# Designs tried in a protein design run: designed miniproteins, single chains. Part 92

Each design is a single chain, and the fold is of that chain. pLDDT is the mean over its residues in the fold that is shown.

## One batch from the design tools (miniprotein)

Design m3403
Fold by ESMFold2-Fast:
Structure m3403 (fold): chain A 134 residues (1-134)
Amino acid sequence: DPEVEQLIKDVEENTESLIKQIERKASDLTPEEKEELIKDINEIKETTIDLLRNLDDFDRLEELAKEIIKEAEKYNNKVAQERAERALEYVEQAKNSTDPEERRRLLLQAIGSLQGAMLENALDKTVLKALEKK
């Protein structure tokens, strides 16, 4: 699927740019904290790519969104919670759509929202851990 392969390439390139920015600009993080954050970001990349290759796995999208919401609530991350809740709304709309093109668009929007929510949780978790160690 040429569109999915282009989106995968965009995810890979955006992930590389984000990692480079963290290495260069996150001076408040220890080397170990940077390594942990980079590992989390790479895991988010792999999850996002796998979701893009398996667009019709509604159960996985819903389960992942619920896990992200639970983690966001634990850390009081309202942005991550809102993005994951929005992803659930897109998945429900996709399930109810009879138009394959609309369903595809909604699922791509859900995956984008989940990726954003996972990144927000990873960043917030890293900041909280850094503050606890100081």
Scores: mean pLDDT 84

Design m3404
Fold by ESMFold2-Fast:
Structure m3404 (fold): chain A 80 residues (1-80)
Amino acid sequence: SPELDLRVLEALLEWARGLAARAPGLSPEERQQVLAQVQLFVDTAEALLRRFEEEGAPEEVIERVRAILEELRRIRDEIA
């Protein structure tokens, strides 16, 4: 369901923000693990965006997924 998928992405974004806040205090190996986790969130959001675009989801839903994806990419880049 698009509504459930969107709520999952919003939860992943919130989780990613928490990971970013902790990133400066991490060892290089811990940082690499966190980066891999955030990359999985990015990949999930990208796949969901593609699916919603293909299925003709409402523009407001597509815009929200794009906003979440942009923020996840920003968080990934901040941790790196």
Scores: mean pLDDT 87

Design m3405
Fold by ESMFold2-Fast:
Structure m3405 (fold): chain A 88 residues (1-88)
Amino acid sequence: MAEELRKKGEELAKQGRYDEAAIYYAMAGSEYEKQGKLEEAAEAYRKASEALFKLNPNSPQGYELLGKAYELEGKYEEAKEAYEKAKK
């Protein structure tokens, strides 16, 4: 399931459909997280964030997903900064 969602996100991103790509990458991240695959979850959330930043470089949702990726990577200071940018 998670791998299929990630592949769908990749396909949508290749088509320039970044809104939809971000949704599928975020869903993949959530499923990887439920499986305890924290590295794969962080990568999926990071790709979702990157897709959102393609549409809006100041995307609040992009920063929230980037913050989640940093937390899963144990980068708590970077996560805090991303979450603060999401609120502006």
Scores: mean pLDDT 86

Design m3406
Fold by ESMFold2-Fast:
Structure m3406 (fold): chain A 94 residues (1-94)
Amino acid sequence: MKAAKEKALEEEIRAAAIVYLANRRKALGSDALAPAEIEAKAQRIIEEFIEAMAKKYGVPKETVRKLLERALAEAEKLPFEELEARARALAAAG
């Protein structure tokens, strides 16, 4: 029971990390927004996501933050093309 909820939380966080990084890399490739503005918006999205996941799964925000940091580090190792392909697959599944 607890293991199934932990797996669901980790999978949701990994999916969100992939979509987030794909969108952030696209935004950084644009000349429409300053890097500082992209970073400010990114931090807001991250904090809102952490709050939502902590409430949804009944876990501390710190737990979600650590899982998200790990998922982001894992996703950052992916080439942009693979990251974008995975983000598209996740969008099609949801």
Scores: mean pLDDT 76

Design m3407
Fold by ESMFold2-Fast:
Structure m3407 (fold): chain A 98 residues (1-98)
Amino acid sequence: EKEKKIEELKKKFEEEVEKLDLDELIERIKEVLKRLNLPVPSREELRELIRENKEKAIEEVYKMIEEAAKKGKEVTVEEALRMFESIIISKVIEEVKK
């Protein structure tokens, strides 16, 4: 049923998050910060910020997957990964602005 399909999607998404190239994500974050004329933290500081926000971003993507399913919309693993990256970038921007 729907719950089983959502559970399988969440599992695949979490597995793909574990495989993400963290250095590549850091470079994307740096480019976004530069475009916004915000201070660019060190690679180590960015890695720390990603680590601190990873679990929260996964939770938010899970809620988005559940909400989409309630509306009869299918989310792909690729779309879930894009949501995750977007959430991480947004959270890092918010921390840098503090």
Scores: mean pLDDT 82

Design m3409
Fold by ESMFold2-Fast:
Structure m3409 (fold): chain A 71 residues (1-71)
Amino acid sequence: MVGEEVEVVSGLGDLVGARFTVIHQGENGVWALGGVAKGRVYVLVVQEDPEGEITLRSLSTGEERRFRLLF
């Protein structure tokens, strides 16, 4: 859901433990995430992928899902 906060569990190196807000949910499981980590503003585009290298956890539900990074 847009406005939901997610935590990086794995797959984004130095961004593990960083928190991002879901700013957009598009088609085909594509999510846009926005946030500030390591003193920088990030906009990440990720796509749901059961074999993806990135794991994100919902802070509202505790659910973990796997994604691949698009950019």
Scores: mean pLDDT 82

Design m3410
Fold by ESMFold2-Fast:
Structure m3410 (fold): chain A 55 residues (1-55)
Amino acid sequence: SVEELRAEIERLQAELTARLDAWRASGKPPSPEEQAEILALGRRLTELQRELDAA
């Protein structure tokens, strides 16, 4: 449902923000593994936004 899509988008946005904030606070560059996780979150958000726009 549209409501479920919005809820998942909000949850993933919160996860992405938390990871970026933690990385900035560390003062170190993200590892390749951390970069891959951030990119995966971004791609999932894009997919969900397309689903929401199509609904």
Scores: mean pLDDT 82

Design m3411
Fold by ESMFold2-Fast:
Structure m3411 (fold): chain A 60 residues (1-60)
Amino acid sequence: MALAEEGVRAARAGDLARARALAEELTKQSQEAKANGDTATAAMYARAAAGVRRLIEEAE
């Protein structure tokens, strides 16, 4: 996913503000997918958001 890849790149570059914004966007996409009944897509976005947040925590 382009958003997840960008979030990882931002975190690795030390742009934690951008990484946090992208993790939040991934969480919003997960909520929208869940609202539309697409639980598989919702789970995928949620996992991507968690991955980006983990990189942010490791960088802090």
Scores: mean pLDDT 81

Design m3412
Fold by ESMFold2-Fast:
Structure m3412 (fold): chain A 56 residues (1-56)
Amino acid sequence: GAEALAKRARESALRNGASEEAAEATAQGVLDALKAGADPETAGRAGVRSHILAGS
């Protein structure tokens, strides 16, 4: 489900050197996109956007 995709996105962000805050923002972005009815691919892109905004 959505939680598994968010967990995967968070773990991927951490493996790529993201901070805990940026990784959490990535997971939240994925969850928010899925809640809005986005497909998994679109949700993944939303997570990346959240990461960029939080990770600076």
Scores: mean pLDDT 74

Design m3413
Fold by ESMFold2-Fast:
Structure m3413 (fold): chain A 92 residues (1-92)
Amino acid sequence: GDEINAALNELKTAAEENGFSLTLSLEGTKLAGTISASDPNKLIALTLSLLGLEIEGFDVSTSLDGDTLAFTISAENEDELLEAVKKLKDSL
């Protein structure tokens, strides 16, 4: 919907403004992303934030390889995905 697309665009903008390169794909309510940064401490902090979402009950997977973090967030509905995207943006 319009709200999720706006939130994804805001997430991409926030990532780029904070020194990340972000590629996103959305299939239904499953978000997949690849994010990179020149500062490995930024990627570690973001990985911990994504693990925090898993602890909060979101279906999250992460794979950190050097300067690149691959992740997925799977939600039961668009409202749940929107909440996860907003929390991820706040973690940048």
Scores: mean pLDDT 83

Design m3414
Fold by ESMFold2-Fast:
Structure m3414 (fold): chain A 83 residues (1-83)
Amino acid sequence: LSPQLQAEIDIGVLEIAAAVYEKIGERALKNGDKQTAIEYFEKARKYYEEALKLAEDAGLPPSVIENLRSRIEEAKKKIEELK
């Protein structure tokens, strides 16, 4: 498996995990549990940041990098709104 292909797979897994954590956070927030929502939005942000690092290191297209940066900023905004 080439380094680029390995990075693409790893990035995909991290993005799926981050999306799942975002959904858990949204559900917690709807139930009034702000602390749990913050925890899971922070987990989602961390996984998007790991995915971004892998994408940059692997030299993936700017469109992929921009999408990951956008998701990180969205997660940061959600966390800030709850603090």
Scores: mean pLDDT 86

Design m3415
Fold by ESMFold2-Fast:
Structure m3415 (fold): chain A 59 residues (1-59)
Amino acid sequence: AALVVLAVLSMVVSVLLLAAILAQVAHSSEKSGPALGHYVLLAGIVVLLLVLNSLLVAL
C-alpha cells in the first residue's frame, strides 16, 4: 500500500518534470544539435524512472 502510493506520486512527479522539459524545449530555440541531445537524455531518464515505477507497482 505505502509502496504503491510512493510509486504513484513518483510517477506523477516524473510526468510533470518530463512535461516541463518538453515544454521548455518546444518553446526554446533548441534544434537538432548538441543542446537537444541533453534534453533527449533527460527525457530518456524520466521514461526509465516511469518504467521502473510501473514494474515496482506490478511487483
Scores: mean pLDDT 68

Design m3416
Fold by ESMFold2-Fast:
Structure m3416 (fold): chain A 57 residues (1-57)
Amino acid sequence: VVDDSIQNHKDVILKAGAATEEQVKAMTRDELVALTAEVLKPSAEAGRAAARELAAQ
């Protein structure tokens, strides 16, 4: 079984709309990990930028 970590990556990708359920099922573990990292990177930067802006005002 390949459950929690891979399922979390799939959920993040699907939630972000980066791939369809069919594509996600066809992806390898490495592809899921790489795509999840790219999807999360912009969100983290946006959140940090918003927090910094609020602190500045």
Scores: mean pLDDT 69

Design m3417
Fold by ESMFold2-Fast:
Structure m3417 (fold): chain A 83 residues (1-83)
Amino acid sequence: SVTARGFASVAGGRRVPAIVTVEGNRVTLEFLEPASAPVVGSELTIETASGVARTTVLGSRAVSDRVFELLVSDGEAVAAAVA
């Protein structure tokens, strides 16, 4: 798995600071400030110092108000932006 600090946005919404962890098509988002839960079917954009990735949220599970475990359509693209 790979982890980086960056920003996440859902459905073209607000860029929220987040810690992003990627393992295959599983993405863990830890928002560093309050954010809405990612919605299934929405586009997820991840931005870090290493790049920008866009993928679709296929599954979403809230671990807490700030931590979400996501299943995404293209974990390889997210991993490339996080690594």
Scores: mean pLDDT 87

Design m3418
Fold by ESMFold2-Fast:
Structure m3418 (fold): chain A 55 residues (1-55)
Amino acid sequence: SMLERAIEGLEKGLAVAKETKDPVIRDVVIREAEEVLKRYPHPRIEELLKEAKAL
């Protein structure tokens, strides 16, 4: 589904942000997670957004 693909993309982006410690990648993940959350309110997306903001 589109939701599953969005979650997979965000998880992948967050993993790259954690590995690289790049604030630009972090900020992209935050922005994308916020946009997806507006369209698909989901606890997993909320969790991913919180993790990205903690980086």
Scores: mean pLDDT 84

Design m3420
Fold by ESMFold2-Fast:
Structure m3420 (fold): chain A 63 residues (1-63)
Amino acid sequence: MSPEEAKGGEKGREFLAEGAEKGKFKNLEEAKKAAELVAKGYTLIEKGDVEEGKKLIEEAEKL
């Protein structure tokens, strides 16, 4: 796993934990989808695709 992918995965897990604590997600499937979008978004940001990464994170925030 690349350092960028490892960082993205960490951010996805943090987002899932925080959202779950706050009751943010409607169900487990939405929570998983949001976490995956955050992980992928941060991975793209670390690789230099900042605009695409931010777009995915914003998509996750809307779930």
Scores: mean pLDDT 76

Design m3421
Fold by ESMFold2-Fast:
Structure m3421 (fold): chain A 66 residues (1-66)
Amino acid sequence: AEVELNKGARLLSEGKYEEAVKHFQKALEKDPNNARAHALLAIAYEKLGKTEEAQVWRDKAAALSA
C-alpha cells in the first residue's frame, strides 16, 4: 500500500494524474480504509477536472481521518 501511495504521489507531482489515480486505486485495493489514498485520489481527480469525483473522495478521506 505505502509503495503504491509513494509511486502515485511522484506521478502526481510530475503531472501524470491518470497514472497517479491507478496507483492510488491499487493502494486502496490492499487497504480500503487508507485515508491518505482517499485524499490523494481527491487531489488527482481535481487536477483532472473531475470535480464531482474529487469531492466524493475528499468526503471519504475526511470520514476516515476522524
Scores: mean pLDDT 80

Design m3424
Fold by ESMFold2-Fast:
Structure m3424 (fold): chain A 65 residues (1-65)
Amino acid sequence: MKEKLREIAELLEKGEYEKAGKLLKELSQQYPNDPRVKEAENLVVLAITTGEPKKAAEEILKLTE
């Protein structure tokens, strides 16, 4: 789980939203009730809405601690 969250953060930082969204969907299917995965979903939406993917990536990396 944490390794996939790091990969999602790296993809967001690179602007690869489609790949990030695909991995996030895979994680949400494996861990549907994990609060860290739910928070990562919110952060990806925030990145798309605000145009600040690097900030969202940093917050997702904090979820891996």
Scores: mean pLDDT 79

Design m3425
Fold by ESMFold2-Fast:
Structure m3425 (fold): chain A 87 residues (1-87)
Amino acid sequence: MEEKVRKIEQNMTAARMFEEIDPETSKYFREKTIELLRELMEEAGVDPATIEKLIAEIKKALEAGDLTAFEIAVDEALRLAVAAHEA
């Protein structure tokens, strides 16, 4: 779990670094974050319906270009995965 959380954090850091320089590269790292989050939530034992709901919310924010909503949704998914793993 910790290694995947670290990888997600690295991809998010890269996405933020490229926002002003190369928006396409930034989007690529955000899409990678979504894939890693799904894997993390599955490994943590999060309910499949909840995973699909959160992933849909994150994808919707990214498609809308709402980076604030994207960051919030990613944080919610990470918090849920940690809580599920601790249960």
Scores: mean pLDDT 83

Design m3427
Fold by ESMFold2-Fast:
Structure m3427 (fold): chain A 57 residues (1-57)
Amino acid sequence: AKAEVRKMIEELVAKVKEKAKEIKELEKEDPEKAAKLRKEASDEIFEAQVKIAEILA
């Protein structure tokens, strides 16, 4: 259980870093699209955190 949670956290962190880079590049070209992508990424991160919390509970 704990090993699986660690893997999920590592995958989530890697995904967040990738999305953050894409958002920064997009901010230079289209700030509105970057804002939408940030909101979508935030929602996905929150959902992943809830799932991890449920496993730990």
Scores: mean pLDDT 77

Design m3428
Fold by ESMFold2-Fast:
Structure m3428 (fold): chain A 82 residues (1-82)
Amino acid sequence: NAEKYKKLGDEYYKKGDYILAAEYYQKAIELDPNDAEAYKKLGEVYYEAGDLEAAKYYYEKALELEPNNKELKEKLEKVKKE
């Protein structure tokens, strides 16, 4: 299920395997497209990989789902300043 894929994404993210981390977070989003946390995590993966445009896109998607999430607003602002 979506939670299983998010946990796998977290595991690979911690290992620095951003390709597999992104793949598993993407699978989580495919199963649960309203999971703001999965979009946020995918944004974090792209941010760490240096893909700031993809990071911005996924943070904006997460913020659409949780408009008052201060952490997401701060992450998006940081990416926009790069």
Scores: mean pLDDT 87

Design m3429
Fold by ESMFold2-Fast:
Structure m3429 (fold): chain A 82 residues (1-82)
Amino acid sequence: SEAEARALLASDPEAVAEGEKYREEAEELAKKGDIEGLKKLLKEVTEEMKNRDKGIATVLIYTGTAIYIIGLIIDVELKKKK
């Protein structure tokens, strides 16, 4: 399973790099409390996933990135409702 995961990541290193950039941007937006920016980024990630050629690595990376951004949105919302 780990070897299979590494093989999938190796099959699309560009998607891995793009996913990491989206995660870094999401973390910066979350630190600023920019919920609107996070929602816009989530939409962008979701649209990119729909419009790209859907290799297994691409689907996994973009899905994981989208879930991570959703988690950050929830975290920021909870902190604002104190």
Scores: mean pLDDT 74

Design m3430
Fold by ESMFold2-Fast:
Structure m3430 (fold): chain A 68 residues (1-68)
Amino acid sequence: VEEQLERVREALEKLAKSLDPETIRRAGELIIRYLEKQLRAQGYSDETIERFREEARKLLEEEVKKAE
């Protein structure tokens, strides 16, 4: 889970360097959905996936605010 959250942060930081806040939000949501599917495929519990979603969305909101 922590490794997947770090992947979200890295991807969002790269996107934030060249994209507007709306595009970062859209791209971030797609990345989060992709990683949720990977965690489910790896056998993580629904509870763990929900916690990942909450933390990943917090990271996304921080990057969107920085891009403003």
Scores: mean pLDDT 77

Design m3431
Fold by ESMFold2-Fast:
Structure m3431 (fold): chain A 92 residues (1-92)
Amino acid sequence: SSMEKRQKELIEKLKRALELGEEALRQAKEGTDWEEKVKEFLRAAQEAVDLSTDSEIRDLLTEGAYYAAQRESIEKGVELVKEALKKAEELQ
């Protein structure tokens, strides 16, 4: 169904967002190009928000984006997106 396809797309987008967020965090720790990678992470997180109809997942992604916008809280932002992925995978 279209809803099952949308849920699969949401999970795939969340997995991509996490990959980008973990890379941004690695680059931030190394002091290299982290700002550009955070922008990619934030775009992927926004795409996941647009695919989600669940308010808890949307709230986690929005809060995660807020924290990831600052270098010192990128790790917290990534962890919130990781929690959003876990909740999306638990929803059937």
Scores: mean pLDDT 84

Design m3432
Fold by ESMFold2-Fast:
Structure m3432 (fold): chain A 103 residues (1-103)
Amino acid sequence: DPRLEAARYLRDLAENMFNMSDEEQLEAVDELVERLGLPPEVAELMRRLIERGDLLSASLLLGGLAGVYGGVSEEDMQSFIDQLRKHNRPQDLIEGAELLRNL
């Protein structure tokens, strides 16, 4: 299943992001646009998180994207967004997760 393979790729990318250079991280975002059709608005939010060194938020956003491709429900995505808000996570991450819910 291409969606389950995409979900696995995204989970692996989220885990490995902390071991990548800034250039490799930004190149990976460009590949997500090309290979998976990631919306440009989500890609831009992810690039902003990477450029400011917020790799934890970038990794969490990739995890949310992996959930969408893995077939997570809208209710599960809303729970993820609610947890991000509850823990006062950055607005760019919350906006990215809201955009992913609309995929």
Scores: mean pLDDT 84

Design m3433
Fold by ESMFold2-Fast:
Structure m3433 (fold): chain A 65 residues (1-65)
Amino acid sequence: SNLDKALELARKAAEAARKGDLETALKYLEQAIEAASKSDNKSVGKYLIEEAKKKREELEKELEE
């Protein structure tokens, strides 16, 4: 499902960020947001999008500093 795909991508983003691969983490977060937006569970999809956007912004700030 698109929800399962979004969760998988979010997990991969977290793993990449943990390893310091911020560019890869941002790429996975963007893909997770897209997958979550296609989810049939609109409430969970919206929550995942908001959380992924917050994490993406945090990583972008870290990359620029």
Scores: mean pLDDT 76

Design m3434
Fold by ESMFold2-Fast:
Structure m3434 (fold): chain A 74 residues (1-74)
Amino acid sequence: MELAKRVLEAGELGERIGRELAEREGLSPLDANRVVFAAATAAMALALEDPNASEEEIRKAAEEAARETIERLR
């Protein structure tokens, strides 16, 4: 699989996870965008830095980044 495609797919996964968690927390659009950005960035970073990272590991990285961002916004 091409690295660019892998990173893009990881970003899309992170965006979905961040958006779901932000929606559940009832965040403002601006704060929701911050959560989505953090989750997508963490997912893409792991996919880029570790070519052997599983989808499960990428999902966990996105969830952790999203939760940390939500914590800081409260």
Scores: mean pLDDT 84

Design m3435
Fold by ESMFold2-Fast:
Structure m3435 (fold): chain A 82 residues (1-82)
Amino acid sequence: MEEKKKELKKEAEKKLKEAIEKEAEEGLYLMGASSYDIYMRKDPEEGKKLKEEYEELARKYREEAKKLEEEYERLKKEYEEL
């Protein structure tokens, strides 16, 4: 049982690390989207498109982070019950 608990803990820590990485990527894309005002000075239509693309990427990374966090919580519960 101890070996199984250690493996579950290792898997949980891996999922948590991956979730943190996805959250960091979301933050970077949201920051990119907030720079929209700079693009609007040169090309308003292109700037809007780039902002929307960055916001869409941020949304996808947020959803991936949520799934990884849910997997982490599930694995954490499993090894705590052992």
Scores: mean pLDDT 78

Design m3436
Fold by ESMFold2-Fast:
Structure m3436 (fold): chain A 58 residues (1-58)
Amino acid sequence: MEKEIEKLREEILKRIKNSDIDGLKELEKKAEELYKKTKNIEFGELAALSRMAIWVLK
């Protein structure tokens, strides 16, 4: 689980660097689904990070 959180964070940061809005939308959805399934707040934080990045890059 912790390794999955770090991997997802790295993917989100890479999408931000590349201004990949569509990729960020996919990762936001994935993080939200993982948060609902696991109840781990870090997945909720990653979903929020992706959402914020989409708004800033748009």
Scores: mean pLDDT 82

Design m3437
Fold by ESMFold2-Fast:
Structure m3437 (fold): chain A 90 residues (1-90)
Amino acid sequence: SASRVRELIRKMRETGDEKAADEAVELAKESPLARDIARGEFLTLVKEGDPVAKKAYEKLLEEEINRLKQAGMSDEDIEEFKKAVEEAIK
């Protein structure tokens, strides 16, 4: 799954295939390793200005927020997390 995530992100980068990015995001839900790889690869591309990577990264953040809510994190702590991410990207 980790190798497939990397292959999908490479395809997205070379062709602009949003479906490949979406499939990488879905595979990230299946394992912690796939999630870490997808998050790191997409963040690098977001910093390089890739708009497809930005959209995929935002989907990964939504998944992370859903996990934090499931873990019992408060809405206030979720808002703090969102602010920290915005500062890290900018």
Scores: mean pLDDT 80

Design m3438
Fold by ESMFold2-Fast:
Structure m3438 (fold): chain A 102 residues (1-102)
Amino acid sequence: MKIIYVPSSTTIGELKEIIKEESGFENPVIRLSSRNEVAPLPDDTPISEALERAKEQGYLLLDAIEGKEIKRWLVTSEENREEALKKAEKEGIKLDGIVVVK
């Protein structure tokens, strides 16, 4: 599973572009979510702010979707990484990659 490190100042929009490229899909839809919800934040929001809003969960999910194919990344801070991965595993969430915010 690939790990991508990004600075805390990285915006949601910038991270969506990174995930689009990493997915290997031609024209995917990228969704930012917290478990079963879409995070209702503008693309110019810093990812650190999105994580602060999801702090009880400790992570966000980024899905790259093309037709019937879905690839999923877990987005978390370095401090919460181990707990976030444990929570995702316990919830049966399958991950294709991890994004770690500095």
Scores: mean pLDDT 81

